Designed miniproteins, single chains, continued (4). Designs and how they scored, part 58

Each design is a single chain, and the fold is of that chain. pLDDT is the mean over its residues in the fold that is shown.

## One batch from the design tools (miniprotein)

Design m13990
Fold by ESMFold2-Fast:
Structure m13990 (fold): chain A 59 residues (1-59)
Amino acid sequence: SLKRQALEAALEGAQKLFDEGNVDQAITLFEGVVKLSEALGDQDILKRAKENLEKAKAA
């Protein structure tokens, strides 16, 4: 679905921001993906977003 593709793209974008050292921006984007995936009921994306968010916060 288009919504799933948008969430996947947002996860990839957030990871790229993290890799580039833009940690605060990456955290904000991961938090956005968490909220959207919860609203859409996408448990797979939700789990991935939460795991990446915790890694970003630990940095």
Scores: mean pLDDT 84

Design m13991
Fold by ESMFold2-Fast:
Structure m13991 (fold): chain A 97 residues (1-97)
Amino acid sequence: MDYEELAKLARETAEFLKSRGDEAGALVMEATAYALLAVKYALEGDTEKARELIEKAIELVDKAKDLLLSKGVSSGGAGMLTLPARVAIMAAQSTLL
């Protein structure tokens, strides 16, 4: 599996969602792209780069949550809408263990 190619597809999906006015969805998919790239670097033994990418992914998820909450989405709803990125972040973190 090419994690770099999957990260590219996630980033292309983020740009598509942004073009449709779904800024929160775009942030979630960009976070997913960073998390997938973090898995690649973790598997290659670049723990420092993997951690930097995980931190960027978490920052983007937090921005997506803040944006959703500002629009009146419930905390549970924001959690569900950010779930794909959170799962990818957890996969990257578990690869470092």
Scores: mean pLDDT 86

Design m13992
Fold by ESMFold2-Fast:
Structure m13992 (fold): chain A 100 residues (1-100)
Amino acid sequence: MEFDGSLLSPEAKEVLNEYLAEVKKLYEEYLKLDPEDIEGKKELKEKIKEVFEEAIEKLEELAEKEKDEKTKEAILKLIKEIKEAKEELEKLIEEEIEKS
């Protein structure tokens, strides 16, 4: 099912928008990397980890403060999606580093 961002608080929407902008920027940096640039791939993996962890921490704080159950559930669902995306992306980058 498609994630409905309309259920998020304004603060959670801001965190999501910042997260999406940072991920897009890192993805564009990834596409420009030389396939043999192992150090560049390691640096990018660390930047991705930091962006995901910052977004997760901010969203977890907002979820704890949220009084509306549906809004809280939407934030928790977003946190789960970001955690899953982080694990998938870190695994893909690690596999490329090991195979190169």
Scores: mean pLDDT 76

Design m13993
Fold by ESMFold2-Fast:
Structure m13993 (fold): chain A 99 residues (1-99)
Amino acid sequence: SAAAARAAAQEHIAKALEYLEEGARLARENGDEKLVEKAEEAKRLAREAQASDTETAIKLLTEAQKLVSEVAKRGDPETARKFVEAGTHLSAAQLYLSQ
């Protein structure tokens, strides 16, 4: 059902936010202020997507995914892994919302 798809998308957004927060924490510990800034922007977009209609949520998640893809290519491997996981969940959320 559409309700079940939205619920699944919300679970994936919540998981993406957990990974983004962990990635931001690691970036802060490493002193990478630019990585923290981009991770926090991706978190804001994902949180806004949770409260938005389907079309707006897809647009916000797409922008969050672009930021996550950029930050996943820099930093240490542990920090990068958190952003890769966040990206996977953002993609899953978009797939569920596009049904």
Scores: mean pLDDT 87

Design m13994
Fold by ESMFold2-Fast:
Structure m13994 (fold): chain A 87 residues (1-87)
Amino acid sequence: MEETLKKLAEAAKAGDSEMMLSYALKLTPDDLVSIGFSEKEAQAILDAIRSGNVEVAEEVGKAVAYYLEGDKEKAQEYLKKAVELTK
């Protein structure tokens, strides 16, 4: 859990879209709920990532990076962007 979020955040900071998708594919619904998604949003995000939506993985990666840095406001902004991409 914690290791996957940390690796995803590192990939996001590096701007590595392929690594962000790779680590995002390892996320569980509980991982996404822990950073601020609802259970319904977490499922929609995972379905999009598993369908190959790299843009959703990138926004989730940025949200995780800001969340781990304690920037809750920016984390929430990227959480919203990820959810909008699943609509």
Scores: mean pLDDT 83

Design m13995
Fold by ESMFold2-Fast:
Structure m13995 (fold): chain A 114 residues (1-114)
Amino acid sequence: MSPLNRAALAMTAAASIAHAVGDDELAQEALKVRNKIVEKAKERGEEPIDVTAEPAPLVDLSEETRQRIRELVKRAIEAGKKAAESTDPEEQEKYADEMLAAVREAQRLLDEAR
């Protein structure tokens, strides 16, 4: 799987996690970054993965846990912006890995709260 496709999947997951914590604006920001990554993949002749973010049901979280998850999602979005702007496949892979690490930690916190 290409680094850009991995980054797009991470942004889709970040949007779903943002929905689960009730932050629709953050979810929309993640989807906008995903769309930029997908467009860049198309420009390179890569076939983008057609993955739609499904709205997750709201989880009753402590404010501290919710803020931590939001910070992790914001970190993933910032890495996603860098992946979208990078022309170097090695840099794109680095940012995709940073995005996936942040998303996995956010998902872990969300799952532990359920």
Scores: mean pLDDT 78

Design m13996
Fold by ESMFold2-Fast:
Structure m13996 (fold): chain A 58 residues (1-58)
Amino acid sequence: MGFDPNLLIDESKNVTLGDVLKAIKEKGLKTKEEVAKELGVGTGSGSANPVVEALLRL
């Protein structure tokens, strides 16, 4: 895949794109709210939200 797994989605929590992908696949997450609950990333955050939604569409 063309993703950089080290791309930081939430700098304050040190959550990477790889962490988000792993959580989605292992936990069966379906929404950005479920990702936020699992990883502690900002719910409805403007910077992370579109990337998380794109990953959930895969």
Scores: mean pLDDT 67

Design m13997
Fold by ESMFold2-Fast:
Structure m13997 (fold): chain A 90 residues (1-90)
Amino acid sequence: SKKVRDAIAQMFRVLADMVDQLMTTTDPKKQEEIRAQAEQQMGDLMAQMAPSNAEKIKQLWEQAQQARKQGDMEKYQQLFNEILDIIKEE
């Protein structure tokens, strides 16, 4: 799907911009703000890949980011796989 390809391309741009900003930022507060902005943009783009399940994807993505911040990588992986399954089925 062109929509999926366009969303993936935009996610790579968001990630690249985040990395560039983090490489020049030493302030922990600003680093946190940069990551939060990138996380929100990625969630929105993932929701665009499966519009009929956009709300569910956003909720799962928020839960995944919380799990990652807590160091629960197993839960992060599980939630991310659930998002991918939704996108594949749509």
Scores: mean pLDDT 82

Design m13998
Fold by ESMFold2-Fast:
Structure m13998 (fold): chain A 102 residues (1-102)
Amino acid sequence: MEEEKKKKEEELRKLIKESLKKQIENSDISEEEKKKLLKEAEKEEVIEKKIEELKKELEEAKKKYEKGEITDEEAKEKVEELINMEDIEALIKILKEKKEIY
């Protein structure tokens, strides 16, 4: 179980790096700026900040769901699914869904 948790944490970090890289590569900025941001994205501090942002986004979505502020049925189903998951698994799912957008 502890070993499985470590594997999920490693997968989360890998997905964050891939997400950041795709976001940078798809941005309308210069190639020099892209190279700089890609180096920054490899830093542990940047990855941890992204994890914290995703955790806040998940917590905010859960609070909105509980308050009945989410009116879209598809969005409600997605948030309900995330609520029933382990936090790490929920973050991985969010990143996988966003990977198609970036």
Scores: mean pLDDT 74

Design m13999
Fold by ESMFold2-Fast:
Structure m13999 (fold): chain A 82 residues (1-82)
Amino acid sequence: MFSREEVLAQARSEIEAAEELAEEAKETDPELAKRLEELREELERAIADESLSVEEMMRKLVELGSEVTALEMRLWVLKKEE
């Protein structure tokens, strides 16, 4: 089972990835970039929520991380069309 420290480290990595993708997406699709910024904010709120158990936080990170990955794939497709 993950410790809270390990989950927070994973969350910070996902926040960083979402920030980088959002900046990259601004040149291609500003709406997609805005959604990535919203996901980053949700990740930041999740790690700040001390009421969440480690398991609950991990589930939330997996859900949000999956959406970030889906947006990354959409950005890749959009870049191929340009």
Scores: mean pLDDT 79

Design m14000
Fold by ESMFold2-Fast:
Structure m14000 (fold): chain A 66 residues (1-66)
Amino acid sequence: SVEELARELAELLLKAGLMSEDNAQALVEQIVAGNVTVARVAAREAAKAGLPEAVELARRLIELLE
């Protein structure tokens, strides 16, 4: 589901130190609400940080959100 993929993405970014717990929670809420821009930003930041698993999750979310 979108929510499950968003939670997995947020957990990877949180564990990598790329965001706070509050920002991780906001990321999940915004993606579940259909905000594709947040998923695109997450993909870019994950790519810069060298996190291919997070990049792939973000790309899948972008496709699901259109």
Scores: mean pLDDT 85

Design m14001
Fold by ESMFold2-Fast:
Structure m14001 (fold): chain A 77 residues (1-77)
Amino acid sequence: PPLPDRPLSPEEQERLKAIRDWADRQKETSTPEQQEVIDTIREAAETLLRRGVSLPTAQDLEDAFNVELEIKRKKEE
């Protein structure tokens, strides 16, 4: 069996909820291609939070998503 990760604090649990809420809201107005990017960002943020590497906020995910959109726009040039 995998080693149990450290238990999440109430603050970390709240951040996890915010991350998931952000992803769900963004998907509502996003294309299928953008939804895949959103899921990837969400999964990465959840992993970093669970490992105790960082405490990402919904704003951090929004910034990451905007960077990905900018990269796609530059790729079309």
Scores: mean pLDDT 76

Design m14002
Fold by ESMFold2-Fast:
Structure m14002 (fold): chain A 96 residues (1-96)
Amino acid sequence: SLSEAEKRAKVLELLASQDLTPVERILLEAQLLGHELLAAGRPEEDAQLEAVRHLVARLRETPDLDPELLREIADALASDPALAPLAEEVRALAEK
């Protein structure tokens, strides 16, 4: 599969698109941060946790997000026990 540098380049290419929804842009920004932290030599678990914290913060500051899409994001995060508290924060945003 792709190297972290190649994954970073692909995410940057996608972020240059003007047709992204706010949620798609936020998800790509979190993925970019994760790949940058891994490229900088951060442990995988630390990079993932920091990237997901960034995701949750950006979702929290963004108005008028689709509650069903927020629930799907929360469900995806909840599959990892280490991310369960952050999944609960995203789920709470869907109920707001």
Scores: mean pLDDT 81

Design m14003
Fold by ESMFold2-Fast:
Structure m14003 (fold): chain A 71 residues (1-71)
Amino acid sequence: GTIAAQYVRGAIIAIAMGNSQTAIELLKKAKEHAPEAGELLDKAIEAVEKGNYQEGIEYAKQALKEIEKLL
């Protein structure tokens, strides 16, 4: 729940700041706490790794919505 949501929000901020490595680490931690959002989090990680930052933010926001529905 709340821990996973905090990691995803941190990752979105990291992507916006250009800190790709921190963003990937935070998305991986979010996946450990919310495996139900794992596919969207994996898509966000892949997008960030490819330099598609806007797409990464979009997938991370979708993952956050799924995590928040379970709260």
Scores: mean pLDDT 86

Design m14004
Fold by ESMFold2-Fast:
Structure m14004 (fold): chain A 81 residues (1-81)
Amino acid sequence: LEELLLEVAELYLELSKDPEVARIVEEALFEARRRFQQGDVEGAEQVLDDAARRIEETSSPELAEKARRLAEAVKEVLRLL
């Protein structure tokens, strides 16, 4: 779990260097947290996947790959909680 949390933090910092991508990530993490707190784990995972797809459509391949990795890492954290 600690290793996944560090990976999430590192990916978040890299993605936050682009203001547009940072906004998408922040909105997605906020909404995913809200859904998870309401017991909607599937909805939380869907929000993360949708955000990664949005970044893939509007950003560089490098940032898209990091966004996909962040979504997967956060989903793994949610499954361990």
Scores: mean pLDDT 81

Design m14005
Fold by ESMFold2-Fast:
Structure m14005 (fold): chain A 79 residues (1-79)
Amino acid sequence: VKAELVLEFETEELAELGYRSAERLVKDFGGKEVRKSGNRVEVVIESDKPLEEVKRVLGEIEALGALIGGRVVRREIKE
């Protein structure tokens, strides 16, 4: 499974909070990358874990991001 999520925040400071939350949530994934670029946070997961596990983690990242004003700019899941 390969998945990508990009969240956009109003400020770089809010994106930093979103970045830290995403990093914590994806700790147990072997093939993962979390990046912060200005006011955007990008999460990429490439994992042999079940699709539902990957969907659950992405959904939790989206939900926590939304609490601090983060909006989904991109969401893609393959397999």
Scores: mean pLDDT 78

Design m14006
Fold by ESMFold2-Fast:
Structure m14006 (fold): chain A 68 residues (1-68)
Amino acid sequence: SAEAVKKAMEKLKEEAKEGVKKGLVSKEEAIAALDTIVDMMLSGIKDPELKELAEKLRKEAVKEIESI
């Protein structure tokens, strides 16, 4: 569902930002990990609209990580 995609993306974004803020990973490493997990998520989604939503949320998450 759209709500499940939004929740998953928010969690991934928060975990990525936390890792960067704590000095556990670089921004580049956090973005690479996010992209890998999102690609795995997209492989499990058959609905084109949910894929587009996930891609939009990925771009927003990357922007937030880059702004840290």
Scores: mean pLDDT 83

Design m14007
Fold by ESMFold2-Fast:
Structure m14007 (fold): chain A 86 residues (1-86)
Amino acid sequence: PEIVSAKAELLPSGETKVTVTVKQTGEDGNVVVRFEVEGAVPQEFLRYMKKGETATFEVTFPLAGKTFEVELWQDGKLVAKAVLES
């Protein structure tokens, strides 16, 4: 799988919305998308994705002006990473 797009958006509330779109470019399988930022609990999504499938994941953190990381894992291996600022 690959990260097709990733963005961090500062909301008027002072929160940051992090959005990532993932495409399964390999074989069918479980994909883990992990959202991380220092000072908050990591958020993880487990999704079974078929070859050619695209899925979008979104997390809103009550933090601004931080570096946000999105990690893409399959079969216990880190396959992609995006680093975003808001």
Scores: mean pLDDT 80

Design m14008
Fold by ESMFold2-Fast:
Structure m14008 (fold): chain A 113 residues (1-113)
Amino acid sequence: SEAERRKKLEEVARILLFTIEGAKLVVEKGASEEELKKKGLEAGLEEEVAEKAAKAAVELAKYLLENPEEIPAILEAFREMIASITDPFLRELKEEIGRAFEEFAKAVLEKVK
């Protein structure tokens, strides 16, 4: 159903937002995979989803801290992906995800100076 499609897209978008915000916490505060998994569970993510998102956040943060030259290409690809999302019901969440990724990229670049 259309309602099920919308719910699944919102769930995917919230998982993406959590992963990006988690990656920023790794960069700024050295957050661990265990700490991020706990935050995901507190935010209402299912245990397996919280575990995978926490791991992805830590791995994303580590990769970009070691390879900050990749940020411009990844940021451009991400902006294009976000711009392709035109469904009105995702407008606010799409804007939050875009902002979170811009802030994450900035945090990485500040940390590697």
Scores: mean pLDDT 87

Design m14009
Fold by ESMFold2-Fast:
Structure m14009 (fold): chain A 92 residues (1-92)
Amino acid sequence: SAAEREAEARRLGLELGRLKYEVDTFGDKEEQELFNRLFPSLIYLPGMIRLGLSLGNTDPSLEQAKAAKAFGEELIEEGYKEAKEEEEKKKA
């Protein structure tokens, strides 16, 4: 359902943000290089799931791609911030 896709998309976006924080903060050089290579593609993934687009269908419209990117960026930023705040609280 659309509600299930929305929930899955939001969860993935937040988890990607948390993963980005982990890699940026604790990852080795190889992990950071690999993540930085993949990240420009991964940022679209939550929005594509939300839109019901299959990984086998890689031709979204420009408008769909822009919407997917904006959605992913917002959630990744939120997940990153949450992970950072959790880590900072452990040090305080």
Scores: mean pLDDT 82

Design m14010
Fold by ESMFold2-Fast:
Structure m14010 (fold): chain A 85 residues (1-85)
Amino acid sequence: AAAVEAAAKGAAEGAANSVYGGKAVEAKVLEAVPGKEGPADVVRVEVEATVEAPDGRVYKAKATGLADVATGKGAAVDVEIELVS
């Protein structure tokens, strides 16, 4: 639960940071997969996000976040972004 939230937050923040002044206004978790990175238990989360820019442009992002289950720390590991309006 906490690790999924951390991974999703990391993914959404990565998407927003891909746009100057961008804000994630909606994020949907598409998939959450438990795994291992060496000795650490991790969760990989795929997120579809909507990012709004200050000029009114809207972007659709697909981002992957990863979180360590023991530490609760998450980060974006991949971000794809597309202008939709």
Scores: mean pLDDT 78

Design m14011
Fold by ESMFold2-Fast:
Structure m14011 (fold): chain A 91 residues (1-91)
Amino acid sequence: YLEELEKLLEEARKKGAKTGEAAASVGLGALKEVGEALTEEEKKEMLEASRRALEADVKGDGAGAAGGALRVLGIAVEAAIKAGKVKAKLG
């Protein structure tokens, strides 16, 4: 998944898709920093959500792009909490 997320990040940068770039960057960071706390299913969901964020952003679907990016962020934050890297603030 690391190489696939790196390719999505490069594609987002080339296309100027800022929300897609943010989603791919968060996913890549999570894999590098807390990958051991991620299940294979969570890694796949992050890749798929990052791809959806990029595709939606390129098409001008801001809501779809934000939804994908928020899903990636949610998975990354949960993994970081499991790894003891961050404390969640419950809203």
Scores: mean pLDDT 79

Design m14012
Fold by ESMFold2-Fast:
Structure m14012 (fold): chain A 89 residues (1-89)
Amino acid sequence: GPKEELIEEVAKIIQEKAPLSEETARRLAEELVYGYSKVLKEKKDIKKFEEDAFAFLSVGLAGKMSDEEIRELVKEIVELIEKNKEALI
């Protein structure tokens, strides 16, 4: 469904930008899309989500990508989810 399609698109961005397997990229995408669904439902701060997502991705990507590259990845993911947020409602 639309949510699964959004997860696939997020996973694709992660896999293109980060030296991660398809399985790892998909798992990260599922957690990020789920986290953003909660932000929308609970009217939480998007900036807090960006910081939480940066911390989450940094666990696996520190030493493989710069902090600036990880923050750019987070921004691209947030922009993609925002454009497709109807899939989460």
Scores: mean pLDDT 82

Design m14013
Fold by ESMFold2-Fast:
Structure m14013 (fold): chain A 77 residues (1-77)
Amino acid sequence: MKEFLDAMLEEIRALDAQLQAFLDSPVKTQEEADALIAQMEALIKRAEELNAPQEVIDQLRGQLELFKEWVRANVVK
């Protein structure tokens, strides 16, 4: 249980770093955005399956929703 929670938190941190690198990139592609969205959705499903705290699940869902909205407005199709 603790090992899975630690791994999930590490994946969340890695994802945040990837999101920052993506946002700082001079060229943003839909393919890269779709890959990040898929990774975020996978993390949310894993968090739910592992019965993670509701606060963590809500934070991940909120981050995914904001990122999807940002991608729709800013990423080249």
Scores: mean pLDDT 75

Design m14014
Fold by ESMFold2-Fast:
Structure m14014 (fold): chain A 81 residues (1-81)
Amino acid sequence: MEEFEKIVEETRKLLEEIRRKAEEKGNEKMVELAEDWLESLERLEREAREAIEKGDEKRFKRIMEQVKALKEIAEELLKAI
């Protein structure tokens, strides 16, 4: 749980930084994408909590992998910006 919360927090910070830099550059499409990913991250966090409450380990692992993938994408995009 603690590891998941840390990854979510780190991913959120990366996405917020991408949005900020995209706004500075006037890249409206990248701002929209970052906002969509922030909303997806909030949904994944909620779904992960539900999976834990129901004891659905398989679903929780899938959500963890999705958040990790989003973090990697965000890290690469931030380097390219």
Scores: mean pLDDT 84

Design m14015
Fold by ESMFold2-Fast:
Structure m14015 (fold): chain A 106 residues (1-106)
Amino acid sequence: MLEKLQEEIRRLQETLAKDPQNADALLQLAEALAALGSFYLLQGNNEEAIRYAEKAIEYARQAESLGHPRARTVYLTALAIKYAAEGNMEKAEELAKKAEEELKAL
């Protein structure tokens, strides 16, 4: 998974270099970065998990500012990864559940 996520991130960054206001590309980049954050969390690399979760939060916020309907779900997912990596599992589970509820409402 890591290889494919890194390739996807690179392609999405190339897309955004040409079109910085592409809400779909911003959201896809946030999703890929959140997935990479989860990968590092599972490996016990909490520092990298936090770093990638924070990047995912930033791109999800940009997608939200452009009106992307899935941006809120990705934001909550990335925030859950960050709290889990910081050791706050209760908050992480709360946010992950909220993200799932938001996704089902779409």
Scores: mean pLDDT 86

Design m14016
Fold by ESMFold2-Fast:
Structure m14016 (fold): chain A 90 residues (1-90)
Amino acid sequence: IRERAERLAERAVAYEEELNPGAYSPEEAEEIRRRAAEQLVAALEAMSAEKLEEYAEKAEELAAQSEDPRLAELYRELAELLREAAERKK
């Protein structure tokens, strides 16, 4: 779970950097990645399986509605991570 959250955070920050080149220093980007991964892991641990499944469905809807294929892929990966976390809480 943590490794997948870290990879998702890395890809999300990379996507933002492509949209706004030079917006972050390498140090700032690293801190954002670390913080995002930490918050995601904490949320996955705190949420019920029922709530995780609800958010996974929401993420899939956002992926389907996204015009940017990279953003759609990020939402799909988030949905898969949420589903995996929910399954572990069964």
Scores: mean pLDDT 77

Design m14017
Fold by ESMFold2-Fast:
Structure m14017 (fold): chain A 93 residues (1-93)
Amino acid sequence: SALLAEAEAALEKARAALAAGDVDAALEALEKAIRLALRAILEGDDPEKALKLLEEARELAEELARRHPDNFEVWELLGIAALAVAVAKRLYG
């Protein structure tokens, strides 16, 4: 899946940005990964892999929130990631 390949690339970019301490780059890459993986779920494109990528994105968002607890955008993204995982699990989990 082109969507899932792009979502995986975005997750790897998010991990690299998190390791580098680049919060803005990590947020941008995570948002992209969540959007693409959720789109794949909704289109029925490898839902098992898409759910796994959403769960990995939620875990990265949780790590970002632990490192940057005063950053509102991080908590907002964590909420979005958690909701995306819940929707995906309800449909295909």
Scores: mean pLDDT 88

Design m14018
Fold by ESMFold2-Fast:
Structure m14018 (fold): chain A 99 residues (1-99)
Amino acid sequence: PTVEELLEAAKKGDEQTILRLTRKMVEEVKDKGPEAQDRVSLLGALSLLISKLQKRGIKVTISYSDDGLSLVEANNKLRKALEEGKKEVNLEINKDYLF
């Protein structure tokens, strides 16, 4: 599965698809170093958090750029938006995390 497929499932609030895709991605990086494993874990966490915001009626828009947020920064921004009761949050994610 691709990062794009995972994030699209997240935007739709489909937790079962998020968990299924994340599990497949974890299996694909099992024998790769801790950096690859951490990246997949952070993507899964981000996707579940996006789903949670969607269920709360918070609009999440995702874009990609060369100077966008790290996955840790993106997770922190979404968590803060949830805590502050924002109606909308825009995520500009670094393209390095798209593949």
Scores: mean pLDDT 78

Design m14019
Fold by ESMFold2-Fast:
Structure m14019 (fold): chain A 71 residues (1-71)
Amino acid sequence: SREELKEKLRKIAPSLSDEQIDELVELAEKGDLEGIDRFLTRLYLEGVITPEQAEEIGKLLKEYIEKLKAE
């Protein structure tokens, strides 16, 4: 679910704002892989997340997109 995805994102990167989490979820719901990569790069450059957090978030969102495509 959307709420379950938001909670997983908060657990991976507690430094993310609610607005940043909402944007990541919206990008995932759109299947925008390029948008996800750009946004995660921006969050890293702004010092919000680590490279390890960016990788884990990217993986989680890609898995979520694949699940949505299967339904």
Scores: mean pLDDT 85

Design m14020
Fold by ESMFold2-Fast:
Structure m14020 (fold): chain A 95 residues (1-95)
Amino acid sequence: ENIEKVEKLLEEVIELAKKNLSPRVYEYFEVSLRLVYSLSKPHITEDSDVKELVIEIIKTATGFTIGMLYADKVPEEEIEELKKFTEEIIEKIKE
């Protein structure tokens, strides 16, 4: 099922984020990713491109996370770490 495939990939992304990002950045990213997924779930069909959907969910969640990190005055270095992490994950998924 495409829903199960999307959820499996997103859980793998969350596990990698927990290992590679600072705790504060990880917490905002996980919440954002789960929110974006919840909004996207009703639009997932058997014809959906699983990888393209996961990539769009990651991109959207990253945008929300960056907004929250700036509002919370998190250092630029941690924001750059998030950007680099998500770029690397997206390229990995494109394989």
Scores: mean pLDDT 87

Design m14021
Fold by ESMFold2-Fast:
Structure m14021 (fold): chain A 109 residues (1-109)
Amino acid sequence: AEEVEKLIEEAKKLLDKAEELIKQGKIEEALEQIGKALDLIEKAISLLPNLSDEQKKKFIKEIKELLERAIELGKEVLKKAGDNLKLIQRAIGLILRAIGLLFDLELLE
């Protein structure tokens, strides 16, 4: 449980950093932070089957909120990417990855 809590807390901090970077127009750096947050979230999800049902419910809720936040930040990047195809492709990739992880969470119930 403690490892999952630490992964969730670190992922949240990375998304907080990504939001600030987007506000500063540092879009490439923001995408890097979102990607790192999704890596930590994926690891947290992989550890959920080893937890009690009560702990799973708590962490699934928290992870879902972080994934929804990552999708919204990815959409914000898309608004600011203009005609930069590489940034558009990276943002779409991260949004799709977050959606896939939401699907994985649903399978864990």
Scores: mean pLDDT 88

Design m14022
Fold by ESMFold2-Fast:
Structure m14022 (fold): chain A 62 residues (1-62)
Amino acid sequence: IEEEIKKAKENLEKGLVVTILYNEKGEKVEVVTKVSKEDVENFIELLEEIKEYKEKVEEKKK
């Protein structure tokens, strides 16, 4: 999870979002979309909030 967040931040800093889709034939299709810097920053903040939420959930399960 932490490594995935780190890689996502690096890709988002480049303004790239990679979406993996499977078509009706089951073939893997990668779509690369360019996004604005503001959208990138907002998404990074969301990822950090998700990380904090998961840490709190794991703490409560102990």
Scores: mean pLDDT 65

